Designed miniproteins, single chains, continued (5). Designs and how they scored, part 99

Each design is a single chain, and the fold is of that chain. pLDDT is the mean over its residues in the fold that is shown.

## One batch from the design tools (miniprotein)

Design m19428
Fold by ESMFold2-Fast:
Structure m19428 (fold): chain A 65 residues (1-65)
Amino acid sequence: SLYDKIKETLNELKNGNYSVDELEQKYGDMLRDLFLAMMEGASSDEINKSQEYLNEAFDYLEKKK
């Protein structure tokens, strides 16, 4: 569930027309969700994939600045 939330947030971030502040907030939400997934005992594959989504979100954010 937390992994799915991270993926959904990335899709919203990329497809929505958001301000930089809003994008930074969504990125922070993704970081929190990844941390919660790690605490929940998500598999290494799920964690790795979630980190890839975070890297995509960071790249998208930097391109908007």
Scores: mean pLDDT 77

Design m19429
Fold by ESMFold2-Fast:
Formats: structure tokens, C-alpha cells, sequence
Structure m19429 (fold): chain A 79 residues (1-79)
């Protein structure tokens, strides 16, 4: 029987997920979706905001300004 246990990700773990997504673009969606699910399950809106901001910064660094802006807006919704 599973107890009600919601893991909370540290900002370091969020950073590690973003770095993994950067190195494995084919798995990026899966890595980011898993991280979003864990943060959402924990009710960590601040963590979701941080994750989306980190993803926005990654897309901006890659010159993908439309994707960067989209994730920046998501970050603001959870801040």
C-alpha cells in the first residue's frame, strides 16, 4: 500500500534535469515532462516557475526566441 508521499525536487535537481535535457535533445520532452510532473505533484509552483525560467534561458541561448518567450510566460504564471 503506497502512503501519500510527494517528493519535492530541490533547485539543484531542477538544474540537473535542464542540463540532461540540453545534452539529450531527443529525450528533452520526456525529461522536462517528468520534472514538471514531480514539481506539480509536490504543489511546488515556485519550482515550476524556476524550471520554466531555466528552460526559457536555454531556448534563448539557442536563438529560439519564440520558445524562450513561451516558457518565460509559463514561469510567470507559476510565480
Amino acid sequence: MITEQTPKLSRKEVDEAVERAKKEPKKRVGILSATMLLLSAAGDNEGLSYLYRRVSEEYEAQGKLEEAERYREMAERYA
Scores: mean pLDDT 74

Design m19430
Fold by ESMFold2-Fast:
Structure m19430 (fold): chain A 75 residues (1-75)
Amino acid sequence: SPLQDQLVNLETKKLFFQITLNSTQFIIEKMKQKNADPQLIAHEEKNAKVLEKKIKELDDQIKQLKDQIAVDEKV
């Protein structure tokens, strides 16, 4: 169904952002261990926050779409 296809697309996008966030967090930790430039660390932390916001927005969209699918399948 179009709604199920949209759900798969949103879940796939969330997976890619989650992988990117995990990689960014790993880089931040390694930078801190190596006493890297604080400005570079701050830049990566800002990137991580942007990814966290995108993931939250996708979680909200996924929840709304799942709720809609559940209603449509009952009718």
Scores: mean pLDDT 88

Design m19431
Fold by ESMFold2-Fast:
Structure m19431 (fold): chain A 73 residues (1-73)
Amino acid sequence: SMGLEAARAVGAALRIIGHALDGDDEGALETVREALETLPKEQHSIIETAIDSVSKVNPELAEKMRKLLEEHE
């Protein structure tokens, strides 16, 4: 259902932020790639919100994440 996909997207967003806060740049980028591959495009706005949150702590990592989002769209 759409509700379940939204819940998965929120879970992915929290994992992305968690990896970024831990300084695990590779884990954060891998989670973004997996989310973009597995989530429907309608849920990508939640991933974009996570990237915006990361940009406040690590703008260089957020730019790499944003590039993945743009390449997948």
Scores: mean pLDDT 84

Design m19432
Fold by ESMFold2-Fast:
Structure m19432 (fold): chain A 102 residues (1-102)
Amino acid sequence: MKEKEENKKKALESINQAVDALKNGDYETAIKYAKEAIEYAEKSGDKVNLGAAYMILGDVYEKQGKKEEAIKYYEKSLKYFTEAGDVAGANLAKKKIEEIKK
């Protein structure tokens, strides 16, 4: 549907902004855009972009040394990538969880 495609585009735009903020160490802005991406991805039913947005939240909390919060968001990322059939995304989320639990 056209409306779902528009929300999917907005989710991807918000993901790109969150990734850019994360690269620049602007964790507050990265969290804001990742949450915006979650809202648009939920509206579109886009489980791939939900997985990606939760992965970004996991990466933010990992960089802040907040291991328990990072694991929580990586587990949500794994759930949505698995539901979407995105094997590569699901495997990346599993790897992130294993690396933090070391």
Scores: mean pLDDT 88

Design m19433
Fold by ESMFold2-Fast:
Order: sequence, then structure tokens, then C-alpha cells
Structure m19433 (fold): chain A 77 residues (1-77)
Amino acid sequence: MKEEAEKTLKEAIEELEKIAKESKDPLVRAFAREAVRELEEQLKKLDEMSEEELKEAIKNAKRMVEGVRKLAEEAAA
């Protein structure tokens, strides 16, 4: 479970960093940077998380990416 959580959070961070760099909307860039910071803090705590906490971290990372992507798409439209 820890390996899956680490992979999912790292992939989410990479996607959010791309949005933060590529989006022309300052608000979208701000949300993406904030999400990256939160996920980086979770990565540092993975060693201390239970299996259930790791599952929640995976779900939260996926929700963050989805939310920021939708904001980026709306800003681009």
C-alpha cells in the first residue's frame, strides 16, 4: 500500500506542477501550487501512515488532480 500511495502522490504532484506552469489563469496556478504543497507534506508522512490513511491519501490525491484539471479546463474555455 505505501508503494501505491507514493506512486500516486508523485504522479499527482507531477500533473499539478505541469498545470501550475502551463495554465495562463493565475487562480488555477495558485490552486495547483497549493495542492502540490499539500501532497508534498503527505509524502513526508507516508512512513507514519496506517494502511487506511494511505488509502485516503490516494483518494485525496486523485480528487485534487481532478478538481484542478476541471478548473484549468474551465479557465481555458
Scores: mean pLDDT 82

Design m19434
Fold by ESMFold2-Fast:
Structure m19434 (fold): chain A 73 residues (1-73)
Amino acid sequence: SELLKRMEELHERAMEAFRNQDLESLRETVEEMDRILKEAKKKNVPMEELIEIGVKLGMAQMLLSVAELVEER
C-alpha cells in the first residue's frame, strides 16, 4: 500500500525529529500523518491497513505530547 509506505517514512521522520529535539519538524510530520489517515478513511482501505496507519499516527502524537511537556519544564 502506497499510503502505508508513506506512513512508515513519516514515522521514521517523526522518530528522527524527536531524537533531534526538533519540535517544529515533529509537529509538521504529525500533521502530514493525520492527513494520510484521513485519506485512508476516505479511500476505504482494508481495516488491517487502517489500524496500522492509526497506530503509527498515535505513536507520533505521543512523541509530540512528551516533547511539548519537556519543553515547558
Scores: mean pLDDT 86

Design m19435
Fold by ESMFold2-Fast:
Structure m19435 (fold): chain A 100 residues (1-100)
Amino acid sequence: SEEEARRKVEELDELFLRITKLELEAEQLYKENAPVEEIQKIAEEMKELVRRMEELVREFEERFPEDVRLITLLRARLLAAKGGVFLIEKMIKKKEEEEK
């Protein structure tokens, strides 16, 4: 139904905003040369949220396959969220190499 589609989009938007906030927090910790463990903790939380986004996107595509506009938007947000995780993981690896 339209209400179910709307609810799934809202849940996905909330997850995306949470991931974006965590990405900014991780980037700030990296700039402040915080312990790598603090950045790793945020990366783990981001990865869990991304997994939840993937499940919601899959469920949306299965239930509402004709809603091409929303599917495209949700896929774009998921891709951006995954990109954020990838960036933070690269920052962690760089910091680990510098602390050897």
Scores: mean pLDDT 87

Design m19436
Fold by ESMFold2-Fast:
Structure m19436 (fold): chain A 88 residues (1-88)
Amino acid sequence: DRRRRVEELRRRYRHLEEEAQELERDIREIEDYIRANAEELRRRALESPEFREQLQLLLESVENARRKVEELRREAEELRREAEELER
């Protein structure tokens, strides 16, 4: 049933878009915090090797999350296109 498949694809890509939007919001909050406190964070990283390591891990996790947002949006776009093709 073509209609059922279209509805399944729409439900799935919408879910992926929502996941991407939530993750992007969380990333933005962390990035905004880092930017607002850049000088303070740099100073603390110079004073503490442990803090420097934690900050580096945070930056890596943000970068990984950003890539995941791109992947989720790509998957959502592909599913959306498939749904549009089937609707015609």
Scores: mean pLDDT 85

Design m19437
Fold by ESMFold2-Fast:
Structure m19437 (fold): chain A 80 residues (1-80)
Amino acid sequence: MEELEERERAFLEETQPLIDENVKKLKEYSKSKEAFEKYKQDLEQRIAELNQRVAEERKKVTTPEEAYEIARKLFKESLK
């Protein structure tokens, strides 16, 4: 028996239980992944609303620094 085939067989024997466990977990995680994707979409919507608000507030200020501070504060509060 070639050493390469023996090492490959040993590797498959070691990895097969891990593959089987990962496949099992992947099926269970499909539900939690969907929930996570929903939360991600909600966060993206919140960011879009915040960007719109920042754009409206920027019309009231003439300096980019003031606009940046307002955007940064609102963004931090939104993520908190």
Scores: mean pLDDT 65

Design m19438
Fold by ESMFold2-Fast:
Structure m19438 (fold): chain A 105 residues (1-105)
Amino acid sequence: AQAQLEAAARAYNRDHAPLPGVPTDLNSKSSETSRQVMLMAAVIAMREAGMSDDSIKMFVDVYNALLKEGVHPMDAIRISVNLAVLIDSGNPEARKKVDEIIKKS
């Protein structure tokens, strides 16, 4: 349920350092709150998978840039997760693609 996801996101923010681009105020029950909770769930999964903080930051930056360009939130998550995984593995073409996406937004 959305309320359970909001509670989990708030608990994560309490126990971990704030993440760039991730809102800490989840009092709203709007579609924006749902998007924020999904972003938090993806970041938590990435950290548990052992991804670097730099790769996770790139995920958040790309996700926000794609949303600003009007990309659907689910597609924005899929694209940014794939790019972050490639960056974490040391793929230089993925880094260039991330820079291009961020620069355009």
Scores: mean pLDDT 68

Design m19439
Fold by ESMFold2-Fast:
Structure m19439 (fold): chain A 55 residues (1-55)
Amino acid sequence: MTVTRAQLAALSPELAALMGDAERVSIEEVAARVAEKYGPVAGLVARAELERAFG
């Protein structure tokens, strides 16, 4: 599943900022970026929230 930068910004501007200039990203990629920056638990939480909002 993929989401646009605008969809991420509506959910969380911080998540949208992690994608830089990318206009469309996978939920897995967003969760991976969160895990990389904030740790694996934060990545799991972000994945669950994204699946709830867009799944």
Scores: mean pLDDT 79

Design m19440
Fold by ESMFold2-Fast:
Structure m19440 (fold): chain A 69 residues (1-69)
Amino acid sequence: SELAEKAGEALVNYYQALKEGDVDKAIEYIKEYGKLTNNPEEAIELLEELAKKFPEHKEKAEEEIEKLK
């Protein structure tokens, strides 16, 4: 499925953004992944992990979690 391929690419981009220290891009890729998979639970879990690891981005991550509920 083309959607499954794009979802996998979004996850790869998420881990690459984290490796580069670009937490804002990582959040955007999690959002894209959640939309492509139609699985808000997994996207919320990834955003909660980001909020724990990067407290400076907690507010933005929590805002995106609320949009997925």
Scores: mean pLDDT 82

Design m19441
Fold by ESMFold2-Fast:
Structure m19441 (fold): chain A 121 residues (1-121)
Amino acid sequence: MSKLEQVFLDALKDILNTVPGLKASVEGRTITVEHEDTEEARETLEKIKEIISSSRSLEASVEGNTLTIRIVLDDKAFSGILSALEAVEVIRKLGELAKVPEEKVKEYVERILEAAREEIK
């Protein structure tokens, strides 16, 4: 797994865990997100799915109270500045959904961009 993938998955997990009732866990290239068994909870998972699915490198599926996010491209295909920019966009949109402070979102963005710069060298 690339450093960009690791940094992105960690940031995504952290942001998702700030949403009340969400519990996110990472296994390899997959994030599993559990929420409450309510209609509002399922609506939140569907909104997260829409944000994730806007990225070419990510797939998301919702089954009941569980959202599964997968990185579908290999490490090499996810590496580089274009993938970093897509990851940054996902982080910004999820940060807005989760109501994460702008300063904290900026911290995640900087970590992703630094990881991408290291892989270009």
Scores: mean pLDDT 76

Design m19442
Fold by ESMFold2-Fast:
Structure m19442 (fold): chain A 73 residues (1-73)
Amino acid sequence: MEETNEKVKEMYIYRAYVDPEKSEVYRNGARYLESGRAFVSLGQEDRERLLKEYEENKKKYEELQRKLEEEKK
């Protein structure tokens, strides 16, 4: 359970980097999951959806980082 919450927290952080306009909302979401039990109170299906979104956003974040480094060459 804590491992799952950690991944969701990272997802909010990655979303903040992928979409700066919503960064404050995503970072606040990560803090809420860390201090509260919001993720645990979700249904199992919602938790699985968030985990899937975490993996997709992590890939986007890594692709953006790679793209930024390519542009500096």
Scores: mean pLDDT 59

Design m19443
Fold by ESMFold2-Fast:
Structure m19443 (fold): chain A 57 residues (1-57)
Amino acid sequence: SMDAFIEELRAELERVVPAEEAERFAAGLRQLSSQMPDSVTRQLARRELAELKAAAE
């Protein structure tokens, strides 16, 4: 499910950023998934996760 996917990515991001930032990321993905196909949301989510992780390092 998309909700399980988003929660999994949130947990991964929370390893390297504050919980508040990870929560904002998850909220943004939930909003995006209501407007776009699952395949597009997953692609954008993976890209955004990689960018946020790189910025935290």
Scores: mean pLDDT 83

Design m19444
Fold by ESMFold2-Fast:
Structure m19444 (fold): chain A 120 residues (1-120)
Amino acid sequence: REEEIERLAELMLTDREKAAELAKKLEPDVVARAYALALKRRAEAEGRELEAEFVELLLELAEAAGISLRELFEMFHGKTLEEVIELIREIGEKYGITDLAERLIEVLERLVEEDEKLRA
């Protein structure tokens, strides 16, 4: 539902623990749409084209690999950038989507560089 997607999207940006609890009660597709909506809206509002591209590539990777976006997000949670990059490459190799995986990695690395330059 649109209202559930909107509510979860807001929690994903403001309260990660409540977002995780609510996500466990909702269908993975609803969770994926809420996450994508939250990131896209923030990226568009801030003119962050790379962040919007990252979200699109992440959704494509999850669909092509047959992994729910929720599971993919949990795989990345609490990991270093190097560990996330390694996981993305492994998924790319396993499911024959290495081009998509490398594009996602490149966008992720550029996003981290932009954030570091703004915070440094």
Scores: mean pLDDT 75

Design m19445
Fold by ESMFold2-Fast:
Parts: structure tokens; sequence; C-alpha cells
Structure m19445 (fold): chain A 56 residues (1-56)
């Protein structure tokens, strides 16, 4: 999935690793953003991470 690849790239770039459960939640949010806004997968995942971290 393009969203999964985008998340992998962002984890490598940041040096931060999410748990498998966190990855699933982030990817679910990213899919909703991607479907709604039709933006680049990297931007969808970045928005999803921001929303997920605010929710914590």
Amino acid sequence: SPLEKALDILEKASGYKFTDEEREEILKIAQEIYDKENIHPLLAVLKAISLYEIKK
C-alpha cells in the first residue's frame, strides 16, 4: 500500500518506530484523509500522525 510505504519512509526519516497497533490506527486515519482529500500519501500519513499524537 502507498500509505504503508509512506509510513515506513517517515519512521526511517524520524528515527521513531510506532508499535504495530499504533501503525494500524495511523494508517486507518491516513486512509480516511487520502480518500477524502485526495492528497499525496506522504501528506496523508503526516496529517494522520499529527492527529494521532494530539489524541494521546
Scores: mean pLDDT 82

Design m19446
Fold by ESMFold2-Fast:
Order: C-alpha cells, then structure tokens, then sequence
Structure m19446 (fold): chain A 90 residues (1-90)
C-alpha cells in the first residue's frame, strides 16, 4: 500500500514538473484520502502522515522534484524497516 502511494506520487511529480505546486497539492490530497480509507491500520497511517509532512515542507520550502522524490524514497525505506515490511528478512 505505502509503496503504491509513493510510486503514484512520484508519477504525479514527474508528469507535472512545470507545475510542482499543483502536483504537491494533488499528492497531499491522495495521501489524505489513503489515510481516511486505512484509518484502522496504525502503521500505514503513521507512514502516510510522515509523507504528508514531507510534501507540506517541500511546498513551503519550494523543493525541486528530485528533492521531493529523494525524501519520499528515504521515508518509505525507513518506514519499511520500522514497520517490519522489509522483504529481505532471510
């Protein structure tokens, strides 16, 4: 779920490089909708809240598309480790 949301946001950002502010607003709405639909999944909600925070900070500080993507990927990797969603538990 969080992986799919992160990939969707990356697609929105890359497709709207000329209008990053609108892309960030659309991405925040997507995350808020995902949070409402999955409100009983505490770990997922915590991950979605952190992504929303990152996007709001990116909008406030006027980050580049690449800076936003790098921050989202880093947060998703940290979330996988903390939530136990890491696929490499061999």
Amino acid sequence: MLEEVVEKIKEILKKNEDNIEEALEESIKLLEEAKEKNKDDKKLVEGLEELIRILKEAKEKKWSVQEVIDSLELEYELWKILSGEDKYLK
Scores: mean pLDDT 77

Design m19447
Fold by ESMFold2-Fast:
Structure m19447 (fold): chain A 90 residues (1-90)
Amino acid sequence: MPRVLLTVLLPEPLSEEQWQELQEALASMELPAELSEATILDVSFEQTPEGTRFSLLLELRSEAALERLRELAALLSATTPARASVEEVP
């Protein structure tokens, strides 16, 4: 099954209030059924002077789930200041 690293870079460090608002916004997003079967293997969250980096290591159930995740990452990068990337890992 494909294993991927999803990295989301937010352009500025988030305050606790801004992080809470972002979590609420993300909770309003519906995940496609293909992604609901993904297994989260690792999560990392880093605050830097340049911004906030959030990384998820995921094991996906199918190649269709991988393509859907890439579509969502591209949409996030196009519609928000966040930059999302998806990398396949062994």
Scores: mean pLDDT 70

Design m19448
Fold by ESMFold2-Fast:
Structure m19448 (fold): chain A 67 residues (1-67)
Amino acid sequence: TMDDIRRAVRDAMRSLGFDPSDGQSLGVAKLIRKGVTPKQLADYLKSRGFDVSVSQASYIIRKARSV
C-alpha cells in the first residue's frame, strides 16, 4: 500500500540520519510511485532542507520499491 511505501521511505531516510515528517515521507513515496530518478529525488529533497546525495536517493528508492 502507499502507507507501506511511506514507512519504507521514512525508515530509509532515518537510517541515513534524516528525520522527515509523515507528510514529507508520503510526498516522497508519491514521487517514487511516479518514477522519479535518483537525481530528481535528491534535488527535490535538497529543496526541502534534506542534504541528500544522489546515491542516498537511489538507496531510498530501492528500499521503497522492495515493499
Scores: mean pLDDT 90

Design m19449
Fold by ESMFold2-Fast:
Parts: structure tokens; C-alpha cells; sequence
Structure m19449 (fold): chain A 108 residues (1-108)
């Protein structure tokens, strides 16, 4: 299903971001905060994909992507995570965003 495809992309992105954050010295409490932010944003997108049109859902994906990236930047800065690691985490969010938009477009 569309929902299963979206969830797989979100779960993969969350795991990769957790890995990068842990490898770069982010405290576990903050790694979990980022994970919860990603999964919460993902569930909102999954619910929208069931009830909203594709254009509205894509707009929501873009908005949630921005919010997740903002949270990653802020938490990483507060915890002295190197910029190279931040850039990698943001790249994971961008790739997941593109994959989710593609899934929604193909289902339309």
C-alpha cells in the first residue's frame, strides 16, 4: 500500500539519522528526540495520504521536512555535532522527502 511504502521510507530515514547522530556524539536523549520528531512527522504524512488530495499531502510533506531539518540543525548545534554530520542528516531528510513525494505522485 501507499501507507506501507511511506512508512518504510520514514523508518529507514529515522534509523540512518539515529546512526549518524550517535556516531557523532549526540546524547541518547537527543537522538530519541530527533527520532520521535521524524516518526511523528511521518505519521502525520501517512494519515494525510489516506484522507487528503495529493497536492495537499505533498505540501504537508514539504512543511514537515522543513520542521524536521530545523530540529536537527538546532539539536546538533546545541550538542556540538560537526557540520559534516549535520549535512549528512539533512541529506537523509531530503532524500526521504523526494522518495515520499514520488510515492504520492505515482499513487495519484
Amino acid sequence: SVEDKIRRVIDKAAREIERIARENGMPEEKVQLIRDTILSAGETVVEASKTEDSKTTIGLVQMKSYMVKDTIRRVAEENNVPQAAVDKMLGVVDKATEEIISIIDEAS
Scores: mean pLDDT 90

Design m19450
Fold by ESMFold2-Fast:
Structure m19450 (fold): chain A 97 residues (1-97)
Amino acid sequence: SPLERARELLRRMVELALRRDETLLATGDPNDPEVLALEAELAELEPELEALLAQLPEEERRALLLEALREYARRVAALAGWDEEELVARAATAEFA
């Protein structure tokens, strides 16, 4: 189903974004070849995600994006040693408040 395909694609994109952020934290270099490669891979997946999301009702689209955003925020907070709960709360309210 488009819902299951979009959820799986979003999970992959979150993992790629986290690998990018981990490399950025380790190197301090936004032009690092691995960072650029991960950014390119994310950019290649974006049109497929857009096409899948366009097939979903607005409520399901919002729920999927919020789920992915919360997961990314939670994991990046843990990676950077930031306040996980504060970042998750901010991510949730910024999109839908």
Scores: mean pLDDT 80

Design m19451
Fold by ESMFold2-Fast:
Structure m19451 (fold): chain A 73 residues (1-73)
Amino acid sequence: STLEQQARQVAAALEATEPQLVQELSEQQNSSDLEVAKEAMRKLAELMIRTAEELGLEDAARWLRELLEKLLA
């Protein structure tokens, strides 16, 4: 499957498991406080990486880890 398809699968699985947490973190990403927004992005990325690994979506997990490293650099 494509990376885009895997990313959608990860997002769907996470929303099904933790819908309230996904909503809260998505709202916090739009915060005018840059540190709050960065922390929300980090937490969401970590949850997506974990979900991708649990689903065996290795390409998505690798791509998300690379994105997280760039965001925190």
Scores: mean pLDDT 82

Design m19452
Fold by ESMFold2-Fast:
Structure m19452 (fold): chain A 70 residues (1-70)
Amino acid sequence: SDEKLREEIERLRPLAEAGDARAQLRIGELYLKLGDVESALAWFRRAVALPASPELRAAARAGIDLLEPV
């Protein structure tokens, strides 16, 4: 349900605000499931900007490219 997705976002939010790129990526994915493209893009952009594994950075970039294919 949308309620459970929003609860997961709020649980992850303090980790994401503290700079956890994996939490930021996960929040972006959850916003996509909610249909909130604007919020998903914002969180994917945050995840790409952080020092993270190549795999995590690639996943965040793929999300951005899917939503803004330019």
Scores: mean pLDDT 81

Design m19453
Fold by ESMFold2-Fast:
Structure m19453 (fold): chain A 91 residues (1-91)
Amino acid sequence: MEEEAERLITELEKSEDLDVQIAASLVRMQLALDKRIAEESEDPEKALAEGYRRVAETVRKLLDTLDVSPEQRELFRRAAELYEKAAEELK
């Protein structure tokens, strides 16, 4: 699930729309930070699940604020769903 979500975010980072590129990069950065926090956690699996949930929430908030194409909107929506599913599979 994470691997598939990562692929979708990478596709969005290649967008011709600078705002979409920045949004996708912010999602990637947040995920990297949340993974780092999870590594330092007493319960890394639970912390990682919480991280995935936060990333999904961020993606959904970005969809509410960004003026994106229907294709880009679908990629962000699918990425959020994949991160939510990854969180459910962990905790």
Scores: mean pLDDT 80

Design m19454
Fold by ESMFold2-Fast:
Structure m19454 (fold): chain A 65 residues (1-65)
Amino acid sequence: SALELGEEALKLAAEAKTVEEAEEAFRLGMEAVRNSNGDLKAIQAGIGGALRAIGAGLDLGKPPG
């Protein structure tokens, strides 16, 4: 379901160790929103997952300093 996709996106974003994993979490979060059919819980999980994925991707893609 769309809610399950959003929850998976949240989980993958939290566990992401590579930029590719963060990108997959973002993709799932956006897919959850797209397939939500007005389910606010699915939209909330999907958007939350996508935002966390963006943060993770930015941190993981940062040059070592």
Scores: mean pLDDT 82

Design m19455
Fold by ESMFold2-Fast:
Structure m19455 (fold): chain A 61 residues (1-61)
Amino acid sequence: SVEELKEAAKLGAELAKLYQNKAPQSVIDEQAERLREVLEKVYSPEEAEHVVKRILESIKK
């Protein structure tokens, strides 16, 4: 649980950097998918999907 949350935080920070650097949408989507997979080890698939969407919305603001 703690290890999965640390990995999710690292992937989230990397996702924010990709947005800041204006990476292609395909690269952003691939990184978001990796984040979702890690979150699914802690949350349900539906909850993991929701968390990823919230993180993406937060980064875009």
Scores: mean pLDDT 79

Design m19456
Fold by ESMFold2-Fast:
Structure m19456 (fold): chain A 83 residues (1-83)
Amino acid sequence: SLEETVLKAAYEAGIPLSLADKFRQLAEAIEKGASLDELVALLEQMKPYITREQFDKFLELLKPKLTPEQYERLRAAYDRVFP
């Protein structure tokens, strides 16, 4: 599932397991085709707990597992939160 894929990528990126529920919400948002604003709001909630390096690694691990449209939307949200 996309949820399992997202959680595995977060784990491999060194992101704390305490954020698993937030990454589950992120996976659901991606799967549903959530708006850029919704993804930005969710990433803003995670920003205090995750370094840029950890999130960059997460995106690299996740890129081949997402559709191009899903990745482009997630990347756009990330670039707004971590300018």
Scores: mean pLDDT 86

Design m19457
Fold by ESMFold2-Fast:
Structure m19457 (fold): chain A 55 residues (1-55)
Amino acid sequence: MEEEAERAKEIVDRAGEISEESKRQAEYGAKQFLEAVKRKLDQEARAAREAAERA
């Protein structure tokens, strides 16, 4: 009984830390994704300009 209660507390504490880190990772991933999309669009615009100069 007491050993099971102590294990349950450890699981709850770990779940809290994992949930907070998981939320941080999701926010970071969203920002990185938006920045990557912007960079890709800039690269495609530059490539299109170079292609137009060759045509």
Scores: mean pLDDT 74

Design m19458
Fold by ESMFold2-Fast:
Structure m19458 (fold): chain A 72 residues (1-72)
Amino acid sequence: SASEFFQQLIDEILSSDLPASEKVVLLAALAAQAAFYGDLESAERAKAEALKLLPDADAESQKIAEELLAMA
């Protein structure tokens, strides 16, 4: 299902060796995408995980993530 797909993507992003700046943008984008699809559970999880990583991200990535999270 789409919900299973979003949950798997969140898990893959979190377990990856990607820097915090990239993870936060990917999670914020995934939160927005899940919300538009109507998967509020995946959207809230992706948003929560993005917010946890936000302080460790660079200023540009923080700004992009905050814009995306406002859409979720």
Scores: mean pLDDT 88

Design m19459
Fold by ESMFold2-Fast:
Structure m19459 (fold): chain A 104 residues (1-104)
Amino acid sequence: MAVIYNASVSGSETEVTFSLSWELPEEWKDLEVILEYAKWGSEEWTVVGTAPPGATSITVKVSGVTAGEIYKARLYVVKDGKKILLGVVFFNTKTGKTKVYNVD
């Protein structure tokens, strides 16, 4: 089973756009995907997007974020009322660089 996704980020002085794409195994394709984010060094996670069943990508704009900060995002599917972590992504909003950690 391979859960593969790509991530990108773009930003302005007051607004950041996070974009993620993923491939789910067939048994998870009908599940909703939840995107949560937090500032690096914070454990206060906020739900910022929910992709419907069958979606392979999400793009969310977040206002009130600071360009030049590092943000972390995590993707979940929900199955039988349980959150299953797909991975964690780190976004450097100043450089536009991302780092993806998939969960096996």
Scores: mean pLDDT 74

Design m19460
Fold by ESMFold2-Fast:
Structure m19460 (fold): chain A 120 residues (1-120)
Amino acid sequence: SFSELGEKLLEARLKIMEESKDLPEEVREFLKRLFEVAADAIELAQAGASVEEVKAATLERLEEVVKEFIEKFPEFKEIVEKHFEELRRELEAAESVEEMVEALLRSTEELAKEIKKKYS
């Protein structure tokens, strides 16, 4: 259900934000915005949007968030673009909103781990 999916999103966000508390504020804000993209996908689906409509909106929003972050932190461009291209392929192949949200959560968690390693 979308309720269970929303709970999974909140749990992932809490975990990653706690693990990222020592990262720069702008990096933490970027991670929060990625979780907001997933939350928006759930909200659109609950409002009756088709899988194709949710997919298009999610990809557009994700591209905006990624572009803005890379402009501020060009040192992360290679890592972020690699994860974004992999995520884009997963989102394009997704058959349900649940698959899209799970792909977003996995990608955000892995990206957070890689960024954290650069500050460790």
Scores: mean pLDDT 86

Design m19461
Fold by ESMFold2-Fast:
Structure m19461 (fold): chain A 69 residues (1-69)
Amino acid sequence: DEVEKLRKLLLELAKAAGELLGKKLEEETGEQPEIQVKIINESQAEATATAGEKTLTKVLTSSKLEKLL
C-alpha cells in the first residue's frame, strides 16, 4: 500500500528532523534536548525539540515524498 509506505517515510523523516533540531538546540543551550514526534494526519507530521528554555518545531508533509516515490 503506497499510503502506508508514505506514512512510514514521513515518520522516519520527522524523527530525523527532530534529531537535527535537538542537536542544534544542544549546541546553542548546552542542555540535553527532548524530542517529540507527532503524526498530525495522513500527510503531515510534526517534530518538536526542546532544550532548556528554547523550543524548535518543524512540520513535514508527504506531498514532497510523493514526488520522490
Scores: mean pLDDT 76

Design m19462
Fold by ESMFold2-Fast:
Structure m19462 (fold): chain A 115 residues (1-115)
Amino acid sequence: KEAEEYVKKAEEYLEKAKRIINEKREVTPEALEYADKAVEYALEALRLDPTNPRAARILAEVANIYLLGGDIKKAEELMRRAEEVARAALRQDPNNLDARLALSSTGVVRAVLEE
């Protein structure tokens, strides 16, 4: 439940990053700072709730932002973390939408990186 507040903050920062990227049509340093904040809050949520599927989805979306920005190593790191959390969440509930969306997003990153 405390994890929920961190997830909400992570979602807010992710929305800010996505807004800038959509407006500027590129991953700017400001967008990356908001993406980094989204990761920090998502990781705090995972510290409290290690299988939180919404946190996994946030990490998966930020991995796509890092990939678009050319930071392959950060994209790969978050992709693997999001996959681990999403798979764990799906073991508890195979129909969890956030976990499924996280795996869909990481699948795109993985396809670009050629696994």
Scores: mean pLDDT 87

